# Designed miniproteins, single chains, continued (3): the designs that were tried, part 62

Each design is a single chain, and the fold is of that chain. pLDDT is the mean over its residues in the fold that is shown.

## One batch from the design tools (miniprotein)

Design m10273
Fold by ESMFold2-Fast:
Structure m10273 (fold): chain A 113 residues (1-113)
Amino acid sequence: MEKLEEIKKLVEEARKILRDFYEKVQRGEATKEDIIEYLKRFIDIANRMKEIAEELGVEPAVELMDRSIEKLNEAIKYVEEGKPLTEVVELISEAYNDFLAAADKLIEALKKQ
């Protein structure tokens, strides 16, 4: 797979995970275990995006991915500590924005080659 297509697929997978998560939260069906599993799946995708950023030498994208991963790990800790779901959702939203910003920088870098 071309790196561009891989980045696009990682973005689509992250979007699907978050959609499924928010739909489950909206229905009041999200357990603590469900939320942690969604976050771990997102972290796996984020780690692959970071690997691509490192391979391409796009330091600003690596920094954004590190921030995204740290926020996702903090969100897991918040869930485990029983913090309000609103605080968890804010961290996930911030992590997703950093993830999308990193993806955009990587797509730009690939188009300039």
Scores: mean pLDDT 87

Design m10274
Fold by ESMFold2-Fast:
Structure m10274 (fold): chain A 61 residues (1-61)
Amino acid sequence: RIAELEEELKELEEQIEELEREIEEMKKRGEDERKIAVLESALGILKAARDFVKELIEKLK
């Protein structure tokens, strides 16, 4: 049960890291600020999900 949550957390951390790199590259390329803002919003949602899963794992230990 906990192992499933740990796997989900790992996937979320990988997605967050990938999206952070994407956003950083877009900023360096001078991409549309509107597109960057949308991706930053998505990043915020993923980080919130990561934090939620981390809290669940700690409580279930």
Scores: mean pLDDT 81

Design m10275
Fold by ESMFold2-Fast:
Structure m10275 (fold): chain A 64 residues (1-64)
Amino acid sequence: MSLEEAMERANRVSLEAYRRKDREAILLAASATAHLMAYYITGDEKYLEKALELIEEAEKRLRE
């Protein structure tokens, strides 16, 4: 998955979380975005991996 695709997913879950006023999902999306920025700055794939985990968790939460 590209950084661009991950950022798009993070933005999508962030918008939905704000729409639903789900504080936990908002925090997950914010944390994911921070990790994507860390990946962009450092190139360390562990930040991308963590960001994707957080995005998936937020997506699952918003589907329930």
Scores: mean pLDDT 84

Design m10276
Fold by ESMFold2-Fast:
Structure m10276 (fold): chain A 77 residues (1-77)
Amino acid sequence: KAEELIKEALETLRSLGQEELADKLQNFIDNMKANPRLKVTDKEASIMALHVAARVLDEAGQREKAREWVEKARELL
């Protein structure tokens, strides 16, 4: 389920010491889903979260994990 992938992405960011980014990402996703004006689907929110997590992993030198996250996002398309 897409929500599980978001949780896994947040845990990955926290494991890398990116707690501030993880909290901001969580708040961003929660606000998107709760905001009736945005009308963002859970699928769209999950894809966005996975791409952000992949970028952070790549920048942290975790290129293999970054590729796994990109593939997971692609499978949701």
Scores: mean pLDDT 69

Design m10277
Fold by ESMFold2-Fast:
Structure m10277 (fold): chain A 69 residues (1-69)
Amino acid sequence: SKIAEEARKALEEAKKLADETGSQTVKNGVKIAEDYLAKGTEEDYETALNIARVAIGVAKQELAARKAA
């Protein structure tokens, strides 16, 4: 599934950013995305992808805020 591949790719990026930021919010997003990916439907894959992308966005905003401070 193309959506499953995109979700896995986004999740790997989100995991890397969770480690980099140490953010519990980002880590929680990663866990929720992993849970959806594990459910195995295309709808769950789309949800996992969206959650992973949100987690990536949060991590990038947190890193930008730390640099601005």
Scores: mean pLDDT 85

Design m10278
Fold by ESMFold2-Fast:
Structure m10278 (fold): chain A 58 residues (1-58)
Amino acid sequence: RVERFTLEVRAPTEEAALAAMDAALAELAARVPVRVTSREVREEDGVYVVTAEVEAET
């Protein structure tokens, strides 16, 4: 069974936000097979927001 969901992380720098997203995806991948279908990075009022759409096989 494949589940789709969205992950979002926020950080004061783009580097920190990308690192946080990579860490979250690595933790998830350690538990279940995961595929990232899209990733978006945006800046809002000096904060970087990284959004990823993920498919997890459960």
Scores: mean pLDDT 80

Design m10279
Fold by ESMFold2-Fast:
Structure m10279 (fold): chain A 70 residues (1-70)
Amino acid sequence: AETDPRSPLTNPAVRAALEAGAAALAAGDLVAAAEAFEAAADALRATGDPSLDRLAEGLRARAAELRAAA
């Protein structure tokens, strides 16, 4: 949803996890990247907001792919 004024990056736990994931990818650490994206997805789901479920699914899918590649 491109109309949302808030990105998941406004949540400090989600933002920190996504930044850690990006840094791990840049370093070639696929396991750390997968764990970071899983943490971001869990933080989104912990809010209990169904509108965030789609974003959490995308992050978990990315994490699973990174884990499989590690």
Scores: mean pLDDT 76

Design m10280
Fold by ESMFold2-Fast:
Structure m10280 (fold): chain A 90 residues (1-90)
Amino acid sequence: VEKIENGTELTLKAGDDKVLELSKGTSIRIKAAEGAEVTIEVLEGQVLVAVKGKVTRLEKGDSFTLKAGEEALITAAKDSVIRLTAKSVA
């Protein structure tokens, strides 16, 4: 598990699998590389995922899918642990 700092920007490529710990109030940017689909899963806590001005709230056990080339701003509403997995688009 990697503790992530506020303002971190990550590009996820096919085959990436990361578990990140976010303190409450931390915001990070996640980009799905071309040819990669990213699943954002909340293992603990609560996060807000903003994509193209639309905000989705994710709680423990929830997931969100970023399509290839999309970018999300993830903000921790609570101390949270998230998993990011990227797979090749078929």
Scores: mean pLDDT 86

Design m10281
Fold by ESMFold2-Fast:
Structure m10281 (fold): chain A 62 residues (1-62)
Amino acid sequence: MNEKVIEERSKEIARRFGEEVAEQVKHNLKSAIEVYPTLTPEDIKEMIDLFIREQDRRAAEA
């Protein structure tokens, strides 16, 4: 289940921020799941939403 969420959201990130950014986010999320195997799909979505918000914030500040 989490793998599907990561894959779908990674495609969205790749479209908005590029493939390299999407691969980095995918790597970080997989690592987080290994450390915290109780993470829910909702937790994964929230982490991605926070990343997108942070990227948008940095773009606005630059």
Scores: mean pLDDT 73

Design m10282
Fold by ESMFold2-Fast:
Structure m10282 (fold): chain A 58 residues (1-58)
Amino acid sequence: EEEEKIKKEIELRKLKRDLSTAQYNLRLAQVSGDTEAVARYQKEIDELKKKIEELEKE
């Protein structure tokens, strides 16, 4: 149904925004030398990328 397609598009936009935020935070953590934060944001980025790939497939 068209509504389901629209829901996926909205979710994809949110995930891409979250990904951009996480990438920005990763950069800040790298600059500050916060290895714990770097690990956390890298994991978040990996999870967001997987969700985006899943939604883009179907």
Scores: mean pLDDT 82

Design m10283
Fold by ESMFold2-Fast:
Structure m10283 (fold): chain A 99 residues (1-99)
Amino acid sequence: SLEELYEAALRGIREGSGGADTLPAEKVAQGAYEAAKRLGKPFAGRYAASLIRQEGKKHGGLVTPEEAARAIAEAAKVFGLTPEDAYRMGLEAGRLAAE
């Protein structure tokens, strides 16, 4: 379900970012895309990155973990990805954004 994908992505982002309240959207988008490519799901990664960048434009280039997780979950739902895939995308997005 979308809720399961969202919770998995959110857990990943929180773990990867060390619990940051806001994250640079461009780095989050890059991390989600690179993780999806490594999982063999580049189209899902491209869509997630697009949604994250779009959200960042509304907020001066920043996204919350919740906003990023929602974008990853929507992309995962569209492309039929698992909660484990969404978690991995969130984890790498958070890690890259925390660097």
Scores: mean pLDDT 92

Design m10284
Fold by ESMFold2-Fast:
Structure m10284 (fold): chain A 70 residues (1-70)
Amino acid sequence: ALSPEQEALVLRARELIERAGRLAYEKGDEEALRRLGELAERLVAAEEAQDLEAMREVLREIEALLRELE
């Protein structure tokens, strides 16, 4: 089972993927949508591996992509 910290990171990352996906879709940014799909797959892999560092890395990449979309 995930720790509370890991669960919080996964939930936050999923929330930001939803926000970034909405912005990318509204802008017609197909490359951003593709990158979000890859990040979502990496998040699932990190969750299955219970890898806290991988979860943090995915969250940082999502935050960076969200900044590019602003």
Scores: mean pLDDT 85

Design m10285
Fold by ESMFold2-Fast:
Structure m10285 (fold): chain A 74 residues (1-74)
Amino acid sequence: MKEAEELVEEAARLAGEAVRAYAAGDVERALELLEEAERLVERAIEAASSDPELKAALEAALERVRALKEKIAA
């Protein structure tokens, strides 16, 4: 589970950077960072294959990243 935890921590860091980039007016940078965060959460879901509770939490996190990406792109 250390791999899934590290991927989630990195994804959270990138999502934070994306929010800061968006606040600075850099929409392209914000979307690139959210896209990378989305990929990391997808990898974390695969790494959590034997933990259904963690997998469900990560799937919810993935939906939140996708929703934020859509909101910024609109």
Scores: mean pLDDT 81

Design m10286
Fold by ESMFold2-Fast:
Structure m10286 (fold): chain A 67 residues (1-67)
Amino acid sequence: SSTSYFRVTEDVELKGDKTLKLKKGDVVKITSDPSSSTSTVENLNTGESTVVSEDEATRLATKSEAV
C-alpha cells in the first residue's frame, strides 16, 4: 500500500462505502490498497473517511493537487 496527501482544489462529493463531502482547501490522506483495487480517503480537516474505488480516487485526483 502507499499513502499520499492532496489538497482539494474544488468542492467534491466522493461516492464510496459512504458519501464523503470535501470542500475546496481540505487536505486529504489517500491510502491505496492494491489487493482490493480500493483507496481509503480521509479528510484531515474533519476526521471523516471513506473507502472508494480506483475510478473514484482518480476522479478525486483530477480535483486536487499534491501537498
Scores: mean pLDDT 84

Design m10287
Fold by ESMFold2-Fast:
Structure m10287 (fold): chain A 82 residues (1-82)
Amino acid sequence: MEEFEKALKTAESNLDALRAARDETGRKYGPEAQAEGDEAIARVESLLEKAKEDPENAVEYAKQAIDEARRALERFSALLAA
């Protein structure tokens, strides 16, 4: 229970950071970059929904959501630094 709650909180925090990076990248590079960000956000949200629907694999899906959000955030941070 505590492990899942911590993973969920981390995933939600990463998702918020990803939304901010998506907005900044969209302002800088336009609608194609914004669409890529929206797709990454949708993938993270899908994994969080699966975590809520599958109790046996809830922690695993939450960890996958953390990793997916982190990879997308790293990509967008690199684009914003360029």
Scores: mean pLDDT 82

Design m10288
Fold by ESMFold2-Fast:
Structure m10288 (fold): chain A 79 residues (1-79)
Amino acid sequence: MSLEVEIEAPTAEIARKAAAEIIAYGQQLGEAELVEETGNRVTVRVVLPTVSQAVAFQIQAVGIGIEYGVKSVRVREIP
């Protein structure tokens, strides 16, 4: 499964820190990479081998975002 995570934070530094932790977690489950970085917005793409790993990743990614105080975390499946 391919997922896109879009992070919007109060500052670029917060967005980058949250994205780095999300990427590190995604890399433990499968493949994760930074796709786009524009100021306080960062997009991460993740490719996970199973639906169970995708569900776990989505829950954790949102949790990481909340912990870092980001404005929003949007996780969506991409084709």
Scores: mean pLDDT 85

Design m10289
Fold by ESMFold2-Fast:
Structure m10289 (fold): chain A 74 residues (1-74)
Amino acid sequence: MEEKIKKLDEMAEKAGLTPEQRRALRLAVLEGKTVDEIAEELGITPEQARELISRAAFALAKAYGGDALVELQK
């Protein structure tokens, strides 16, 4: 768990993710939380949580390719 979190944080830093985007992505990819659960955890709306995840995923895909997100889900 911690190793995957460290890897995600390093990739997020290189991709220029904000702390909010990084946290939302961790909850979605590493912990398998739904958009509604992430919104509750971050104190934002589900729509804002979806936007954070989408922006984070797009930035990672642009920087590293789609393989990075597939690797993190394993």
Scores: mean pLDDT 73

Design m10290
Fold by ESMFold2-Fast:
Structure m10290 (fold): chain A 68 residues (1-68)
Amino acid sequence: SNEEIIRKNIEKLSRLIGRALRLVAELLETDPERASKMTFAQAFLEAGKREGVEKEVEEFLKLENLEA
């Protein structure tokens, strides 16, 4: 159903957002200058690439008009 599709997409997106936030946290410890200049869209795309879902993240960013 449409509701099931929405639920699964939210769960997947929530996981990727968590990965992006963890990536920023790691960069704050290793390269704080780079971390401060990184946009959330850039971190989100990198997280998607690391989890093998880069294409899905790119499609989401395009749909939401977010710059990576």
Scores: mean pLDDT 72

Design m10291
Fold by ESMFold2-Fast:
Structure m10291 (fold): chain A 89 residues (1-89)
Amino acid sequence: MEDLIKEAERLYLKGSALLFVAETVLYLAEQGRVSPEEIREAVEIARKAVELFKKAYELFKQANSPLAEDVEKGYKRAEELLKRAEEAL
C-alpha cells in the first residue's frame, strides 16, 4: 500500500507540474505571446499530464486512497487543457 501511494503521489506531482506549464503556455498564447512551436510543445506536455494523472488515479484507486477523487479532478482538467491546446493550433 505505501509503495502504491508513494508512486501515485510522484506521478500526481509530476502531472500537476506539467499541467501548470501547459496552462501557462496556453494563457500566453491567448495573449499572442508564444510561437506555434511553443503551442505544439504545450500539446505534448498536456498529453503527458493526462497520462500521468490517469496512472496516478488508477494507483490511488487501487490503494483505496481518498486522494483518488482529487486526482480525477486533475485528470479532467488536463483533458480539457489538452483539447484547448489542440484547438489553438
Scores: mean pLDDT 83

Design m10292
Fold by ESMFold2-Fast:
Structure m10292 (fold): chain A 104 residues (1-104)
Amino acid sequence: GAREAALAALEAAIAELKELLKKVKDPLAKKALETAIELTEEALEALRAGRLDEAIFLLETAIGILGIARGILRIIDAPEEDLEALEKAIAALEEALAAVRAAR
């Protein structure tokens, strides 16, 4: 169902972001990624607990912070593969957000 799809998308995004975090050396981009991972993990727990409004707020915030990380990676001419991984993670969070909203 929509909730199971959201959980799977969030777990995949967390894994992708953790792999990207290992490659990123810029301190500001690294901190943004760490913060977004923490917020996404908190959103996953909120979703499991049925706290849909909290999960939505946390996902929206994480997506915003990942947007900042993407901006930094573009400025520092990060490898295209790293930008692609980040954009894939953002898309997964947006998919999860849509699924959570549909489950309301």
Scores: mean pLDDT 88

Design m10293
Fold by ESMFold2-Fast:
Structure m10293 (fold): chain A 89 residues (1-89)
Amino acid sequence: SIEELKRELLELIKKALEAVKAGDEASAEKLIREIAELLKEAGLSDEEVEAVVAAVREILAYLKATGDVEAAERQAEAMIEQLAKRMEA
């Protein structure tokens, strides 16, 4: 379901945010690959997967620059809601 995809995607992004905060670039990259695989299994096109992965990388870069986990999480939630809206249209 889209709700299940939203929950799982947010959980993976939150884990990636924690990895970035800890300086664990290898774990962050592994989680980005898991996000891409989840989206492909959900039926997104390669172009849509690439766009979402790029957005996730921007959120992780924002956290690295600012240290603001709450703002990074809000950006992730907003991105996921926009993605879900497009998938249901």
Scores: mean pLDDT 86

Design m10294
Fold by ESMFold2-Fast:
Order: structure tokens, then sequence, then C-alpha cells
Structure m10294 (fold): chain A 81 residues (1-81)
């Protein structure tokens, strides 16, 4: 399935230290679970995306902080559903 493929790609990116790709794949996993109404799993994958975004040293800190803040707001909204 698409989810299984994305999970394998995310794990490969983690293994390779490619935190930008890991962030992207975990974001895609989170959004797939949002679309399915599986909010607990969506939150788990958003939290993994934030973890790898924090490890990414290529983005300016101001850009990272804005993305993290937006993702945390989204997580809080999903917790209320």
Amino acid sequence: SRIEKLEKLAKEAEKNGDYSKAFTYYMQLALEYVERGEYEKAIEYFEKAIKYLNKDKTLPDEVKQKLIDALNEMIEELKKR
C-alpha cells in the first residue's frame, strides 16, 4: 500500500541521516491518516515529522520554528476531534 511504501521510505531516510526526506515522508504519512480519520496515528506521524525537522541543520532556525509551531497547532486541533 501507499502507507507501507511511505513508511519504508521514511525509515530509509532516517537510516541515511536524510532528515529533510524523513520529515517529508512522515508529513505525507500524517496527512494520509488525517484523510482516513485516524487522528491518533496522524498525530504520531506529525510528532515524528517534528522530531526530524528539529534534527535538520540545513533550514534557517526561524523557518524551522514557524513550521514546528504550525504543526503543533495542527496536533492540538486533531486532539480535540
Scores: mean pLDDT 88

Design m10295
Fold by ESMFold2-Fast:
Structure m10295 (fold): chain A 81 residues (1-81)
Amino acid sequence: DIVCDPSEKKSALYWYRLGIVYKEEGTEENLQKAIEAYKQAICLDPNFAEAWKELGNAYKDIGQLDEAIKAYEQAIKLDPN
């Protein structure tokens, strides 16, 4: 459903870290950018539990509670701690 960024120069960890930077800025625009970055990280590494957790946090911060719950459930399945 989500097309991964075809850039061979960007790893899942790069996108995850970029998402953290956007999330720390805390504006609605930057939270949307964080969500896109976390989605790219997950697209490249679907087992990246920390990216799923942060995606859930970003969705919660913008009021997308159903999406937040789904992301948290996936994170818990991958890393129950």
Scores: mean pLDDT 80

Design m10296
Fold by ESMFold2-Fast:
Structure m10296 (fold): chain A 74 residues (1-74)
Amino acid sequence: MEEKLKELAEKLLKEAEKKEKEVREKAPEEEKEELLEKIERAKKLAEEVLEAIEKGEATPENTYLPLYEALQLL
């Protein structure tokens, strides 16, 4: 189960990086700041999940919920 959460977190980081590039290239200037803040938060949440799994400290609260929030931000 944790292995699948790790793969999902890694996938979300890659999608966030791709979306960040798209926002910088294509989004209106008025929307860039808000969109970039959401992407940055999604990256941070995915990174925190990966760190929790790596340290053997994974719980539903520090994995499932942050990944769900990150997915909604992207």
Scores: mean pLDDT 80

Design m10297
Fold by ESMFold2-Fast:
Structure m10297 (fold): chain A 64 residues (1-64)
Amino acid sequence: MKYRVTIVPGQSMSDVEKKVEELGGKIIEYWSSGLTRGFIAELPDEAVEELRKDPRVGSVGPVK
């Protein structure tokens, strides 16, 4: 399932991207809007829970 992942301002997106790959996820698209940036990724349920616990991640929401 596709998820919109928001990166906390000032945190490394590349470190979160590496974690997504390690958890079996796939990055589909990058986005940025003003001070907010992140990506859309296809994530297994286990990866979603791990990313929600990560202090570098601001939010993880499903994209329908």
Scores: mean pLDDT 81

Design m10298
Fold by ESMFold2-Fast:
Structure m10298 (fold): chain A 62 residues (1-62)
Amino acid sequence: SIDELLAKYDTAGDGYLTGAQVIEIAKELGIDPARVLAALLERTGDVDRASNAVVKEILEAL
């Protein structure tokens, strides 16, 4: 599930993911990482850091 992947990659436990972690989650879900990064940039203005909640919403919308 998306929640399990978010928990797996949030190794710092701070509720944020790096751009590299978001790319790996997208790959595991079979989603094009470029689409997820584009959505992150449009929503937050930042591709290097994103909250788990925002990443979850983007992945569920794609």
Scores: mean pLDDT 80

Design m10299
Fold by ESMFold2-Fast:
Structure m10299 (fold): chain A 96 residues (1-96)
Amino acid sequence: SVKEKVEEARKLLDEAIQAFENGDYEKAIELLRKAVEVLEEAMKDGSPEAIRAAEWALGAIDTLIERAKKDGNEEFVKELEELRARLQSLIDEAKK
C-alpha cells in the first residue's frame, strides 16, 4: 500500500510539472495538493520510503518555486511556498 501511494504521488507530481509547463497553474497546484495528501497518508506510519518520496517531492516544489519566480507569477509562488511549508511540516512530524 505504501509503495502504491508513493507511485501515485510520483504520477501526480509528473502531471503537475506538465501542467506547469503548459501554463495551467491552477491545475498544477491542484495536482501538487493531491500529491501532498497522498504522501501524508503514506507517511502516517513513519515509513522511510514514504518520507524519502516526500523529501524528493519537496525538492521538486523548490525547483518549481525558482521557475515560477523567473516567470514573475507571484500568486503561484505564494501557493507553492504555502504547500512547501505544509509538506515540510508533515515530513518533520513523520520523523518524530
Scores: mean pLDDT 86

Design m10300
Fold by ESMFold2-Fast:
Structure m10300 (fold): chain A 100 residues (1-100)
Amino acid sequence: LEELKEKAIKKVQELADYTIAKAKESNPDRAAEVAEAAETLRNTAIESIKQGPEAVPGAITAVEALRDIAETVLDPKSAEEVRKKAEEAIKAIEEYKKAA
C-alpha cells in the first residue's frame, strides 16, 4: 500500500515538474503564473493522496485541472505529453485507492 501511495505521489510530482519546465520554454511570459498554479494543484493532489482513499476524487480533480491548464498554455506536442503524464498519475492514484 505504501509503495502504491509513493508511486502516485511521484507521478503527480513528475506531471507538475514537466508542466512548469515546458511553460518556461513554450510561454515564458506566463511561466510564473503556470508555476504557481501547478505548485498549488500538485500540493492539493499530494495532500489528498496522503489523506487517504476517501480523498482520492480530490486528487484526481487536481490532476485534471493541472492537465487543463497545461493544454491551454503549452504547445500541442508538450500538451500531449502532459495528457499522457496525467493519465499515468490518475492510474497510479486509482491503483492506490483500489489497494487500500
Scores: mean pLDDT 84

Design m10301
Fold by ESMFold2-Fast:
Structure m10301 (fold): chain A 59 residues (1-59)
Amino acid sequence: MTEEQIDRLARILAELTGVPYEKARRAVRLALEGKSPEQIAKETGLTLEQARLAVELVS
């Protein structure tokens, strides 16, 4: 996946959840690395629901 695609997915996640773009971008990267929603939530400070959205967006 390209950096441009990561940026696009991060913007979508930020818009849907209201989280800062930097957190959304990190969540998308962790989801692409195969991290679980629980791990993403712990590492980014997102809610479990927001972390699940990150995983769904990259699937």
Scores: mean pLDDT 85

Design m10302
Fold by ESMFold2-Fast:
Structure m10302 (fold): chain A 84 residues (1-84)
Amino acid sequence: MADRELIELAREAAELAAEVARAVAEVGPEKLSEEEKEKAREALEHLQRAYELIERGEVSEEARREALELLRRGGEEVERALAE
């Protein structure tokens, strides 16, 4: 099973998304650097891979639960950053 891969993908996606959201809140989307735009693309790619692993059922229930919790917390961090 791809349990570790799923958890790592979810964590990285959440971290990158929160970082990009803070940058957007601080400087606005128009002033995002190419590096920050690349982080946004990487976050989306990691998120897509994580959901693909969950959908295929190639992970344990425990890993799925942990990954979804990481993504949920990441979403909360994004919302918090953008609310500023």
Scores: mean pLDDT 79

Design m10303
Fold by ESMFold2-Fast:
Structure m10303 (fold): chain A 72 residues (1-72)
Amino acid sequence: DQVLDDILASFRNTMGMSDDQQAQIRDYVRNGDVDGAVDLMIDIRRQADPDMSDSQIAAARAAIRAAIRTIQ
């Protein structure tokens, strides 16, 4: 949990993630729902940077998925 907490704190500071969003991402990761966690984190990223290109979104999605799999 400490490693996940540190990662979520980093994303919170960068993206303006809410407590509810952080809790939902933790629930997705604990339940093995990697797709749910990735989708929520990408939605948060889009809210912070709405002008992201499709290729930037795809790259961010792949990076987040890889990071989450490292935790599991």
Scores: mean pLDDT 74

Design m10304
Fold by ESMFold2-Fast:
Structure m10304 (fold): chain A 91 residues (1-91)
Amino acid sequence: LEEEFKKLVEEGSRLIEEAAKAYDEGDYEKAAELAEEAARIAEEAAKIAKKLAEEAKKAGDEEKAKFYEEAAEALEKAAEFSRELAKKLKA
């Protein structure tokens, strides 16, 4: 799960960089598609972060549990932002 979480975070970052490049090139349709994909990846990463937080709590690692709870919240907000951005770019 930790390795899977890391891969999803890295993939999401790559998609955001590609979306920014598409936006700079005036390809708003591609930028919107990449932003939507980034939102999906962020939501999946948030679900894994929640599972990692639960596992950490069961292991008694309160610091690790708090880290993943905060990561999940941040990723859910990032996904919402990316979806709203994609809608604006398609308008």
Scores: mean pLDDT 84

Design m10305
Fold by ESMFold2-Fast:
Structure m10305 (fold): chain A 117 residues (1-117)
Amino acid sequence: TAVATPATILRLAQRAGEENGVLQPSKLELHVKKLPDGHVKIVGVSGYFDGEKVSTVLDKVSKLSWEEVEELLKEAGFKLVKEEDGEKVYEREFPTAAQSAQQVNEVGVSIVDILSK
């Protein structure tokens, strides 16, 4: 199974918005998991475009603690919406169509980069 990168999802959203002016990201979803050694693994990111969910699997381990990851995500406008089997799901909604495409690209890339360093 081919796995899309976060950049691929964000670029697809931007392209769809630019080409058609109708498909805009409404929500970005980030999945993080606590590892047994106390580190945080970023396991996936999803974008929602005109009600359709596009997801990618990630394999990025952060040296940040759970508390640091939670604070960074909250500062970036993400809210914890689900916690299941050691995995936390954070969401950020983008209500404005034109701003949504730009914000999803900036937030998605920045958060994955920050959490991966």
Scores: mean pLDDT 63

Design m10306
Fold by ESMFold2-Fast:
Structure m10306 (fold): chain A 65 residues (1-65)
Amino acid sequence: LSKKELDFWAELVALAALAAAYRSQGKTDEAERIEKAMNEALTLGKQGKYDEAIKLAREAIKEAL
């Protein structure tokens, strides 16, 4: 894996953990927002747009905090 691909997957893991945490607390709306961001980042990743995917994922994490 390239460094960008590794960073991309690390951000996706962080989003997945955050979404799971929100769901475990019954915060369904917050979990759904994070899950939507994950799907958008995955779509960008499939297109090889790792820089855009990483930026989107990091912005979603900041908005959730």
Scores: mean pLDDT 83

Design m10307
Fold by ESMFold2-Fast:
Structure m10307 (fold): chain A 94 residues (1-94)
Amino acid sequence: PAPAPLPAGAEVTAEGDFEIRENGQLIEKGKGTVKVTVGADSVTVEFNGKKRTYPATSAELQVDPAAGTLTIRITLADGSVLEITVKLPASNLP
């Protein structure tokens, strides 16, 4: 299915290996919990104990169950795109 728009008040929490890109450039990566909260004209992103709020016009969620990935695409007020991709942690092999 196509990416779903996130309404004001929506909250998405995902745990795994994450990458944050702004206009395609990798600005942050790590492992842990990422929390995204959608406001009326802003989006708040929390990761690794950091909390950042961005003026934003829209946010979309895309889930790929086959790949075990979750992607949140945020369109910032200045026209920039912030993309957060979270991959499920690898299963421990015996």
Scores: mean pLDDT 78

Design m10308
Fold by ESMFold2-Fast:
Structure m10308 (fold): chain A 112 residues (1-112)
Amino acid sequence: NKEKLVELLKEALIKLGISEEQAEEIIEEALKRVEENPEAEERMSNEERELKATLINLIYEQSGRPLSPEELELLEALTDKISEIIVHENKEAKAAIDAHFERQRALREQLR
């Protein structure tokens, strides 16, 4: 279900510190890019790969069920475009995610 997957992605971005408004704009742009060019032609940076993996893991945790092959394909395409937008084009969203990961690192250090 495309609509449910989009909602789960929005929730994942909000959990990473992105505002609801920015999450909606990022997802809308990602959906547009997937529809216009469904094939990934460019190499992902390490930062984009780490963000993509984080988003996919959050979706798996939030879904509570196995994703269909069609949902998985759409998820991979959307997370590819979302990672590109956040890392290269949206400095505010990138700053929010960087701050979230820094907070998570500090919490892990305190639990040692």
Scores: mean pLDDT 77

